# Designed miniproteins, single chains, continued (3), part 3

Each design is a single chain, and the fold is of that chain. pLDDT is the mean over its residues in the fold that is shown.

## One batch from the design tools (miniprotein)

Design m8073
Fold by ESMFold2-Fast:
Structure m8073 (fold): chain A 87 residues (1-87)
Amino acid sequence: MAEELLAEVERHGQLAEEALAAGDRERAAEHYEKAAEAAERLGELTGDPRWRVAAYVALAEAARLRGDEEKAEAYLAKGREIKAAAE
């Protein structure tokens, strides 16, 4: 389970970067959302807060790519809260 989720995070992260390089903002946002979903599940399975932070960062990138800056800032704030609590 964890190995499969890690592979999904890595694959969708790479596909998002490839889409951005191609100028496909919508495709990149879709891949960031898929990476976030896998990272969230991996965080739940492992209890490692790094994955929950990664999920919120990916969601923020997806929101920004769709022009929703307010939503992106909200996701980044949530990620920062989790990171601070994990110290």
Scores: mean pLDDT 85

Design m8074
Fold by ESMFold2-Fast:
Structure m8074 (fold): chain A 60 residues (1-60)
Amino acid sequence: MKEKAKENAEKIRKRFDEVREQYLAEMDKLEPAGRAAGQARLDAVKEEFDKKIEEILKDL
């Protein structure tokens, strides 16, 4: 069970990294001065991401 969960977690982490890069690029275009605020939002998203991983583990 946990082995499958680890594979899923790795895939999700890679996807998160891709989304993070897109978000940073978008912020650079739309709100360069707001990049610091964008970083804080990314930190909050990471917390939610970690919680979602725990939920996936519960399902397995």
Scores: mean pLDDT 70

Design m8075
Fold by ESMFold2-Fast:
Structure m8075 (fold): chain A 90 residues (1-90)
Amino acid sequence: SEIEEHISSLLELLSKFESEEEIKEVKKLLEDLVSKLNYSDEDLIRIITLYTLLYLVDKEKAKKLAEEILSNPSMSVEEIIERIIKLLNE
C-alpha cells in the first residue's frame, strides 16, 4: 500500500529524533487516523505528513489534535489541514 510505505518512511525519519516507544505511539496514531478517516489516499498522505511535522514541533498539541480527530472523524480534509497549520504557527 502507498499509505503503508509512506507511514514507514515518516517513522524512519522520526527514528532519528525520537525513542522507540515514541515511534511505536506515532505509528499507532498514524494507523488509527488512516483507518478512521474516509478520505482519498492523496489526502490521507497530506494529513499524516503534516501531522508528523506537528508531532516533531509540539508533541502535546499533536496528541491532543489526534484525540479530537479520532473522536470526530467527520471533520473535513480542509479543516484538519488548517488546524495543523494554525498549530504549527502558534
Scores: mean pLDDT 84

Design m8076
Fold by ESMFold2-Fast:
Structure m8076 (fold): chain A 84 residues (1-84)
Amino acid sequence: SMEEEKLKKLVELAEEAIEVFEEENPEGARQLREVLEKLVKEKDLRGVETLVRVMAHELRNSPNPEYREFGERLWEEIEKIREE
């Protein structure tokens, strides 16, 4: 279904964002993965989207320009998935 395809894409974005957070905070990244796993088991499309949006917002507000650029791209990808 389109919802299952959207969920898959959002999970892939969430995993990419968690890998970036893991560079600075491995423990925080572990907790984010646990939250993501629970949301995926429940097929909570809105929950996964919200998690990715929160991570994109944090990255966009980073003092690191590479993280800000990644956060901007992450936000754009979420919006594209929403328009599908």
Scores: mean pLDDT 85

Design m8077
Fold by ESMFold2-Fast:
Structure m8077 (fold): chain A 89 residues (1-89)
Amino acid sequence: VTSSGRPSDYVLPAVIELVKVLREAGVDPETIEEIARHFAELVRNTPRLKDLSVEEVKEIARRVAQKLVELGDFSKETLERVFEEELAK
């Protein structure tokens, strides 16, 4: 494939998918911006994501966003917990 294994190659696609789901769910722009920033940091700091395809990382981002919407909790602590749970699957 033409994609490299560098974090920057999958961070942006993952963040875009997260933002898309949150926006569709009606989450306010300020909350989306804060969550997207924290999520980007989590993705960059998770080297094992290099072993996944960009589509698999995007799918994780969608599941994380959906879970945050279901919980109604967009805190950094809840984001970290949900991300870890989805990554463990």
Scores: mean pLDDT 78

Design m8078
Fold by ESMFold2-Fast:
Structure m8078 (fold): chain A 63 residues (1-63)
Amino acid sequence: METERVEMPLDELKAALERLVAEGRITPAMADYLLEQAEKNDGVITVSRETAELLREAVEELR
């Protein structure tokens, strides 16, 4: 399965995840899991291509 590494500041990631949950695009459980992984790996997570695209889109909309 295609995966991508995503690196971003924890504050930016948290805001993006909150937006995606509010839009119903991911579950709160998924958001919690991804934030935990980022905290353990200094802001780097490995996710599916689809999840990486959702995160990039949410970040762009917050800017």
Scores: mean pLDDT 79

Design m8079
Fold by ESMFold2-Fast:
Structure m8079 (fold): chain A 92 residues (1-92)
Amino acid sequence: VDAVAAALKARRAELERRLAELDASPEGREAAERVRREVERSKTAAEQAAVMLLATTLPEEQREYALLAGLLEMTRIDLANVAEYVAGKAKL
């Protein structure tokens, strides 16, 4: 499980680095925050997939930033789930 947590932390760091390298427009930041909130509200993998699919319909400038923000939020959720599993609180 530690190896999975380490891989997810590395993915989070990579996504944060990629977001920092992109030009941040106000519209891109707003789109990213909307996608992040919808991913956070998603209760199933199908709902997360739907949010990310909708993000692909955004303008090019906003799309990359929003998709990276959504992937980062999914990675944070995965990390929290792994931590809960390790703590012995996972639902089977």
Scores: mean pLDDT 75

Design m8080
Fold by ESMFold2-Fast:
Structure m8080 (fold): chain A 57 residues (1-57)
Amino acid sequence: SSALRLSQAIENKDDEAAAEAIRELARQGVPGGVIGQIRKVALSKGLEKAAETALEV
């Protein structure tokens, strides 16, 4: 599950893995409002690339 991969990446502070999981969630049709909440979590954890990716999808 892309959601599980995202959770693991955030826990591990793996910015690249989190960004990849966000792209896959958007590709699967996860709504922009949910992606926006994910962006806030990424920013709070210092995952800048993941947060930027959430704006681009």
Scores: mean pLDDT 83

Design m8081
Fold by ESMFold2-Fast:
Structure m8081 (fold): chain A 73 residues (1-73)
Amino acid sequence: MEKKEKAIEALEYAAKEVPEMKPLMEKAIETVKTSSVEEGLAVAGRALTEVSKKASAEVREKLNEMLLEAYRL
């Protein structure tokens, strides 16, 4: 449960910091909520990888930290 919540936090942060990617982040959040932990983390990881290509270096580093925290739980 906590892993999915941390993944959702990362996706919400990405949607806030990179508004052009908000629709992708919102779709990923819905998938994470309805998927298994493993599937949800995989979907979140893919979506965060795509948004990181359009994010500033600072936002990208923060997203990587948040995703690693989700995986370590």
Scores: mean pLDDT 79

Design m8082
Fold by ESMFold2-Fast:
Structure m8082 (fold): chain A 73 residues (1-73)
Amino acid sequence: AAAAAEAALKAQQAALNARVLAAYNNNDVDTLIAIVEEQKAAAIAQIRARGLPESLIRHLDEQTERIIEEIKK
């Protein structure tokens, strides 16, 4: 059960990364940051709603911080 939930979250993160990458190719920096922040908030809400470990939120926070920092370059 837990492993299946983690696999689903990883799939969602891969899709999120692909969408951010697509927006990056369109040179929409402000849109990229907005998308990342909105998706992060939605993902955190889902994690909490499903009763998943808070450690997943910390991992997601680190991942999104890296993406935003890369976009701001």
Scores: mean pLDDT 75

Design m8083
Fold by ESMFold2-Fast:
Structure m8083 (fold): chain A 88 residues (1-88)
Amino acid sequence: NEKLVEEARELLERAEESTDLEERLRLAEEALKKLLAADASPEEKLELGRRLQRILTEALAASTDLELQMRLGVLLVAAAVVITVSKK
């Protein structure tokens, strides 16, 4: 599972660097899929989940498209679950 965690980190880094909202969403969705498929440690889930949550929150604040906002909302809930199950 080291490869899936590494791929998730790379996707999150690319999403953080992207100025295109749709690309950020696509990269964030792919990162979440990799993170959910990986049996990552609680520390890795917390780190990557918080990064994902930040990316999605910033994208949601910048979005004016209702469909994109709804997609971001679903992803934010998923990221919050990842963070919550990795706490303590």
Scores: mean pLDDT 78

Design m8084
Fold by ESMFold2-Fast:
Structure m8084 (fold): chain A 57 residues (1-57)
Amino acid sequence: MLTDEEIARLGALLRRFGLPFDGRLDARTRAAIESLIRLLDSDGDGRLDPAELAGVR
């Protein structure tokens, strides 16, 4: 599913949005992360691009 690098990047992104993330992935957190990846990945390839993440404030 997600690599350790992708999980770390998503954890940082979630904290910027004020969402709690403690490094554990339960079913709800995984679903939320997968939905967020789909929102950020305009090309639909299922990956997070560091350039796309750099555009988030």
Scores: mean pLDDT 60

Design m8085
Fold by ESMFold2-Fast:
Structure m8085 (fold): chain A 99 residues (1-99)
Amino acid sequence: SELEEILKEAEELLERIKEIVEELEKLQKEHPELREELERFLKRAKELLKEAEELVKKLKEAVEKKDLEAAKKALLELEEILGIAELILAVAKLLAKKA
């Protein structure tokens, strides 16, 4: 039950990180004058997405092993990655709005 809830939350966090990457790609297309700076943000967000995908994989392994502590640790690390990705998106949006 608790492991299934953690896995569901982790999958929802991963989907949000994917949405952030898509939003950054849209901002880059809408603001060609900021292309180089937005490309750096997009590159970092894609690296964070890759890290998040690896954490979800580790979390699935923890669920199969019934390792609640490992699952909780992976979820916390995934929440931290989402926080960084949200900050990148917020800065990118602020930059685009002031251009």
Scores: mean pLDDT 89

Design m8086
Fold by ESMFold2-Fast:
Structure m8086 (fold): chain A 94 residues (1-94)
Amino acid sequence: MKEIKEKLEEALKDPDETLAVIKVAAIIAKEKLSEEEREELFKYLRSRGVSEEDLAIIDALAESMKDFPDEVLDEIINAPSAEEAVKIINKALA
């Protein structure tokens, strides 16, 4: 959990708020969390100032990405822009 929380903090520092949300969702999807671990991470994100609206978006995106290969999730986490991240997601869903 500490290592995951550190990754989430780095993602939240992204100046592109849309890209930050996408990266957080991809990190959560990659970790293969239990329901309890997922609840703890969402509580943590809330404590870091993530809005309820953004938490709902993160939850929906992480669920949609749960079956993505780790290599694809890593590409999303390292994407240089929200536009490129969305392009990777759309290609993986096709």
Scores: mean pLDDT 83

Design m8087
Fold by ESMFold2-Fast:
Structure m8087 (fold): chain A 58 residues (1-58)
Amino acid sequence: MLSEEVLAAAEEVRDTVEGTEEALRAAEKQGIQLAVDGAPREEILRAAGRAVAAAEKL
């Protein structure tokens, strides 16, 4: 059925949105850990960039 294709597309969109939210939350926690360890801002930004890149790929 064509509805299967529509459902699959909708699920991919939802997974992308949820993945972005999870990635942002993970980046936030990773940033806190890096800051506690005295890492430079560039490391924190790099973690955030990875999340954005992953979301953009989908």
Scores: mean pLDDT 64

Design m8088
Fold by ESMFold2-Fast:
Structure m8088 (fold): chain A 77 residues (1-77)
Amino acid sequence: SESAFVPYREARRLIAEAERLVDEGRFEEARELLRRARDLLDQAINVYRVQSPEHEELRRRIEEVERLIDERKREIE
């Protein structure tokens, strides 16, 4: 997608910030950013009717970071 498609650009930014927060152990803040990223992807389909391969790439990345948060939280107890 080009720079004009704001939902994908913003979702990618939020995912990158969430990854940094996970590295810092700030799991609740990371989860909140991932929720916002997922909402942006849902808007891309439902409002803008966009369903590109970039959409699936970003959704998979959100799911991967969500799994990492859950695993690391369990290890910390």
Scores: mean pLDDT 82

Design m8089
Fold by ESMFold2-Fast:
Structure m8089 (fold): chain A 92 residues (1-92)
Amino acid sequence: SMAEEILKAIEEVEPEFPSLSESVRLQVEAARRYAQDVIEGKEVSEEELEEAKEILKKILGATDEEIERMLEIFGKNGLVEYAKAIEKLEKL
């Protein structure tokens, strides 16, 4: 799965974490949480999903069509974690 591939990529980069920028480290941690949540089968509430869509629209200017495409690729858990990662990066 994509989640398993993300975890493998993170494991390969983990020894380099001390040399990575804060922004890159935050992206890696967000990707790790996304992958873990997908593997654990955690369910996303409709409220969390709607909040994630609004974050992506506000920060990235994402259209409804782009968000639906992201849902097809990432799933509900992936979309929520991606939105959380983007919001954290915007606050840096």
Scores: mean pLDDT 69

Design m8090
Fold by ESMFold2-Fast:
Structure m8090 (fold): chain A 74 residues (1-74)
Amino acid sequence: SREELNRRFEELVRLMEEAARLAKDDPEARKIFAEFEELVFSGASVEELQKLIEANKGSKLEPLLKKILAVLEE
């Protein structure tokens, strides 16, 4: 439904803002977040997003990026 679509979009925005805040003082994390954000807003597949997360396993952003991916898989 449109209501559920709006809810998922609001949740996506909230998680993206949390990731941006977490990355703000870390140049490597900022780069990872920028690449992830580009993929999300360019309409990349869930598989492409998953590959970026796997390539950056152990990053402090990993838990938030996985949460964002879960929202996008809904």
Scores: mean pLDDT 82

Design m8091
Fold by ESMFold2-Fast:
Structure m8091 (fold): chain A 68 residues (1-68)
Amino acid sequence: AEEVYKLARELAGGEPTVSAVGQAGYRLGGPKAWMAAARAHMDAGGNSGQPVGDEGALAGIKAAEEAA
C-alpha cells in the first residue's frame, strides 16, 4: 500500500490521481493490480485522471495491493 502511494504520488507530480495509483499498482503487481486499482476508482465514483481525495486514493491503493 505505502509503496503504491509513493509511486503514484511521483507519477502524478504531487496529489495522486486514481490513474496514477493504477499505474503504480501495474508497476508493482502487473496487470492484475492495475485492474484492481481501476475497479476501486469506479467504486469511488470517479473517472480516470480525476483526483478522488484521500479516501478514494487509499481505496485504490488497497485494491492494487490486494491484486499484487
Scores: mean pLDDT 61

Design m8092
Fold by ESMFold2-Fast:
Structure m8092 (fold): chain A 74 residues (1-74)
Amino acid sequence: MDEEIRREAEEAMKELGIPRDASKEEILEKLSKYAASKGGAELTATALYGVQKGNVEEARKLIEERAREKEELE
């Protein structure tokens, strides 16, 4: 479960050119941009895992926003 999200985050980081030792700030910015361009709870969840190294709270905020948006659309 979480392992798949982690794997997805790693691939997304490579595609965006995010280094393995990137700071939480840089990871947040890149993943947030990626999630926004694609738009989706799945990508947002990937961003959460990618930022888990430190700033999980901000990543969680993104997930909540995406989940709420999808709930309203239904």
Scores: mean pLDDT 54

Design m8093
Fold by ESMFold2-Fast:
Structure m8093 (fold): chain A 60 residues (1-60)
Amino acid sequence: SEKEKLEIIYLMFKIAKDSDLMVAKRYEEKGLHDLARQQREAARDTDKFIDSLKKKISNL
C-alpha cells in the first residue's frame, strides 16, 4: 500500500539523518567545525523531509 511504501521511505531517511549526525560528530572531534556544520545542515534538510513524510502518512 501507499502507507507501507512511505513508512519504508521514512525509515530510510531516518537512517540517512542518523548517519549525517554521526559524521558531523566525528568532524567536530577532529576540529573540522565547518565540515561538521555542513553535515548538520544536511541532517536538518533530511529532517524536514522526514517531517513532511510523517504528515503525509498521518493523513492516510
Scores: mean pLDDT 86

Design m8094
Fold by ESMFold2-Fast:
Structure m8094 (fold): chain A 100 residues (1-100)
Amino acid sequence: GLEELIEEVKELIYKSQQEIAKILNRTPRRTKEEITDEIARKYIEWVAENLRRDPEKAALGEEVLRLIRENRDPTPEQREAIMEEVEKDIKKDLELAKKA
């Protein structure tokens, strides 16, 4: 459900920050405890707003925003689509860190 999605996103954010810190030879921005449900929810909303600006993915972005704002459980298909977009965004950040 939504709680499992939030936990998966929290883990993905944490792992991403650890890898970015290694690439840049610095300390991570947040500890695991500092990555709250609020941070994960805001990150999902940010990804959803970006999807809404893509004409091909606008419908997915709208659904994700409604799920988060209404505290609704995603369907398995919606969860998979959301996780794919979150992972894609994180991979982009990792590639940018490698080029810095």
Scores: mean pLDDT 80

Design m8095
Fold by ESMFold2-Fast:
Structure m8095 (fold): chain A 66 residues (1-66)
Amino acid sequence: GAMEERERERLEQLAKALELIQKALKNNGTIEVEYLDEEKARLIAKTPEGTEEIVIDRELADLIEE
C-alpha cells in the first residue's frame, strides 16, 4: 500500500545517503548538507575522485547533520 511504498522509498534514500557518507569517509573526503527548501536537501560528498550529489528529504538530512 501507500504506507509501505513511502517507507521503502525512505529506507532506500537513507541507504544511499549512508553509502555515500561511508564512501566519502573511506576515501578521506567530506560530506556537506545543503538545504534546498522545506521539503528537500542536497547531500554532497566530495572525494579526491570527484563530487557526488543526491537529493534527499529534509527530514533525512536533519538526521544525518544532527
Scores: mean pLDDT 76

Design m8096
Fold by ESMFold2-Fast:
Structure m8096 (fold): chain A 69 residues (1-69)
Amino acid sequence: ATPTLTEEQRKKVYEAAGIDYKEENGKITVTDVKNVPEEDREAVLKSLNEEIDRIQKATERVRARQAAA
């Protein structure tokens, strides 16, 4: 199941993992990964942002199904 976290809880989890992110108009984008070497940072940022997008879309689909039921 996709974990449901508040925006504040999600921010704290990412911050504890050494991940910086920004939130703009309800959209979350990871901006930095402090615990990753610079040479790997771009690849890690891409993977994290891709995973966040998948989770967001999955959550929206579940809400849409419940609203349509």
Scores: mean pLDDT 69

Design m8097
Fold by ESMFold2-Fast:
Structure m8097 (fold): chain A 110 residues (1-110)
Amino acid sequence: SLEERIVELFKNLVENAYLALKAKTDEERWSYILLIEITVRELKKYLTPEQAAELDKLMRELITAIENKDKDKVLETVERIGDLLAEAAGLSPEQREELKKYIEEVKKKV
C-alpha cells in the first residue's frame, strides 16, 4: 500500500541518517547522504508539490545537522520528516507513536 511504502522509505531514511552521523570518514558519510537523497527523491513521488518542497527543505537541514555532528538537530529534523510523512500517509496516532519509538531505537543502536 501507499502507507506501507512511505513507512518503509521513512525507516530507510532514519537508518541512513544515523549511519551518516556515526560515519568516521567523509567517504562513508557521503555514501549515506547519497542514500538519503535517493530516498527523498522516491518519497516525493507520493507527496503534493507543497509537501515535496517542505521535504526538500528538511532534507537540507538534516544533511547540515549530520555534517555538523549535531545529534539533537538530527533527531529534531527526522521527527519533523516523520510528522510530514505520517500526515501524507494518513497514519493513526498509534502508528505515529510506533514511528517515534523506531527513531529512538535506531538512535540507540547506531
Scores: mean pLDDT 89

Design m8098
Fold by ESMFold2-Fast:
Structure m8098 (fold): chain A 94 residues (1-94)
Amino acid sequence: MLSPEELLARFQELGRQLSQLPEEEQRRVVLALLRTIAEKSTDPRLREIAEAGLASEDLDQQGAALAWAFLELVRRGDLETAEALIAELERLLA
């Protein structure tokens, strides 16, 4: 399992890769991850963050919601869920 620092570094690297895609593909990936968090998270705060992102039509706001949800997972020490989110992001980028 990756350390918190390694998870944050990996998320930042995947974010850079995502930013190189066309805007429509970026939106598709971000919305898929936000939907996964909103539907599968048992944490009310993570669901709230994801639902706020899904309610936005602004890609920057959607991306910010995803980053905030990831940072909350790392901050709480839920490294297993954070690593699962990274794996899903890697799968969507492949």
Scores: mean pLDDT 82

Design m8099
Fold by ESMFold2-Fast:
Structure m8099 (fold): chain A 72 residues (1-72)
Amino acid sequence: MSLEQQLALAEAAYERGLAALAAGDREGAIHHFTETVILLSDLADQITDPALKARAEALLAEARRRLGELLA
């Protein structure tokens, strides 16, 4: 699987987290944002393309922020 495809999977997990949050499914939102963080934590360090790396790091920061708010 390409790094681009792995980033797309992380983006899809993040979108599922947003959908769960909109539906009032707190546990589902926590699950999906946690999955996003796990997928991106190693991926961002492996990306050599600056644009893809910036996109991965921005999504990781946003997923961490969302997860932190849900766990407070």
Scores: mean pLDDT 84

Design m8100
Fold by ESMFold2-Fast:
Structure m8100 (fold): chain A 69 residues (1-69)
Amino acid sequence: IIPLPRISADASVEEVAEFAFELYLLSLESGRPVPLETIVRGLLTLLDKPESEFEPILERVKERLEELK
C-alpha cells in the first residue's frame, strides 16, 4: 500500500521524482526493494497523472540515485 503523500495531481515532474526517490530509498532501507518503475507507475496512478510523465520522472530519479555513489 502506497501512503498518501504530500503531493498532488498538480505536482511537477521534479516533485513527483523527489517523492519516488524517497520511497525507493525507504524500500531499500527496509530490505525489500521495490523496483523504481513500479514506484513511479504507482504514483502516476495514485495522482491521476498522464503516462507521458513516466519517462521524465524516471530520468530525474535516476539522476538523484547516481548522487548516492
Scores: mean pLDDT 74

Design m8101
Fold by ESMFold2-Fast:
Structure m8101 (fold): chain A 99 residues (1-99)
Amino acid sequence: MEVEELLKKTDLKVVNEELRKRIYDIAKYLMEKTYYKPSPVVAVILAALIVEGKITWGDVEKAIKELENSKDSIENLIEKYVTVPREDVLLALKELLED
């Protein structure tokens, strides 16, 4: 898969472990504990936006629909929406895919 290839191309080192952990925890919650059940890619982007205060929990359903309708690659979605370090988002995604 395109995501697996991306994760293999970069020597990912944690830039901010607290942000990586918060993104992982929120993304896992979105996938396991909400009825939305977003994909791991969508879940980490949403978690990053929540951590940054760019969206609230009330915005999650709308944000899922917008992200799922996007034809952009994960790299373009991170570049467009996320201001936290790219490496921390990708490491959170990797951990979700390995669990």
Scores: mean pLDDT 74

Design m8102
Fold by ESMFold2-Fast:
Structure m8102 (fold): chain A 74 residues (1-74)
Amino acid sequence: MLEKLVEVAKKIAAELRAIGDEAVRALMARAREEALAAGADPELIDLHVRVTELLLAGKYEEAARLVLEALEKR
């Protein structure tokens, strides 16, 4: 499971790098505000932002583990 998530994380990170770190962060900030205004779970939104920052930093295993841990915790 974890190894498959790491490979997916690397592919997503490659797409994010093509967009550019600053543009990705700007999009995530806007998406966060819109999702919170729509009543999305703040903890889930924080998780998405944290995973994206880890992917931008090249920390693919940490990003994959964080996602897996969140899914296993409910």
Scores: mean pLDDT 77

Design m8103
Fold by ESMFold2-Fast:
Structure m8103 (fold): chain A 87 residues (1-87)
Amino acid sequence: KVFEKLDKLEEAIKKGEPLSKINGLIVEILEEIDHPAVLVHLRNKWAEVLGVETNELTVEEPELNPEDKELIKRIDEVFKLLEEYLK
């Protein structure tokens, strides 16, 4: 489910959809994420894209299961596209 929503987010970014639609998709993704470390990672990525300061010390990334690692990787890929879109 989360991966399908990330795919929709990537498509919206590539189509140049308005930020209100992109934000709506991000909120839907946040609601689908069960792992707290993945949830924090996505929130931090969204804050970075919006230019919000995130200068607090982060603990080394905890060991995640393979599905959570794949989800974080996919989040990073999509948010890299979003950063380029917002420049």
Scores: mean pLDDT 72

Design m8104
Fold by ESMFold2-Fast:
Structure m8104 (fold): chain A 82 residues (1-82)
Amino acid sequence: NLEKAKQLVEQAKKALDAGDYETAKKLAQKAIELLKDEKSPEGLRLRGEAYRILADALYKLGDVESANEASRLAHKAYKEAA
């Protein structure tokens, strides 16, 4: 499950880099769902990365409110991983 979430995050990042913001959003959301109950520092950092990608994709799609919320959740996940 953690490994699949890593693959989804890598795919989401590639989609974001390619300007495919809708695909990046969808893949990041799938990764977040797989990491919902993850408590390990590695899993929490990966969840933070997924929220960061989601935030950037949402911002590019014009959903500023959801982008700000995703950024806040990314910060929270990184803080929990520390």
Scores: mean pLDDT 87

Design m8105
Fold by ESMFold2-Fast:
Structure m8105 (fold): chain A 67 residues (1-67)
Amino acid sequence: MKQEKLEKEKKQIEKEIKELKEKELQRIRDRSFGYTQEELDRRIKEVEERMKKLLKEKLEELKKKFE
């Protein structure tokens, strides 16, 4: 029971982070006029790293909730 609930909440968090990532990447794309390829790559990497950190933090909070 606890394991199934943890899995469902984990899946929901992963979905939310994926949607946030897509939204942030779209914002960068919309503002890309005048950026070099290196600047675009750097900004995309920053969003990806931030989303990975956020996912880790949310999963860690989820783990604490089930302790």
Scores: mean pLDDT 77

Design m8106
Fold by ESMFold2-Fast:
Structure m8106 (fold): chain A 133 residues (1-133)
Amino acid sequence: GQAAVDAFVAEFQARADELISRLKDMTPEQAIQAVVDLARWASARMIELLPSLSPEQAKALVRAVTRILRRLLGTIGETYGLSDSEIARIEMLVDALGQQLLQAIEAEDWEKLKAGLEALPDVVKDSLIYALE
């Protein structure tokens, strides 16, 4: 229910903020691995939560995760010297993924929603590697 959504969003935000606080002590490769691990944790937890949520709760969860992830990846980009256009590209990819997940919820397409969430760590990894290489 809503309490589980709120608890997950708060924990994901806290983990993202902790990662941001440590970026100064990380190489780009370490930061990529840390954000991929965080995305994998978030994806697995969302897959557990989503079947018990109403469509409105599920959409709220996806929007909250998309906002947190967008900020996290943008901050990583800024920290490691990506251009404004490269950061905008990463933000656009996160927004596109978020829209795809919202569309899957509207369509009641659980298989598509689950597949999108399972792909999240690789999408995050590929986006950062492409921009930083």
Scores: mean pLDDT 87

Design m8107
Fold by ESMFold2-Fast:
Structure m8107 (fold): chain A 82 residues (1-82)
Amino acid sequence: KVELSPEEKEELDKLIDELEEELRELARKEGASEEELRKFVEERVREYLEKNKEKDPERAEVLAKRIRGILLRRISLATAKP
């Protein structure tokens, strides 16, 4: 379990919120499929990992996995039956 500082947690939450807003825009404006939204998440997670892996590869991988999991879950919940 990776311990995040309050500042890192706030930055992570902000990043997730920004990415979620981009996902909503893609779905609304572009008519993106669930598969396309998932590809967007994977691409953004890859970019995050690439930018951060040189500093702390293990921590970057754990955080990238957390970001991916949260965003993919939000996509699934948005497209799932009530």
Scores: mean pLDDT 73

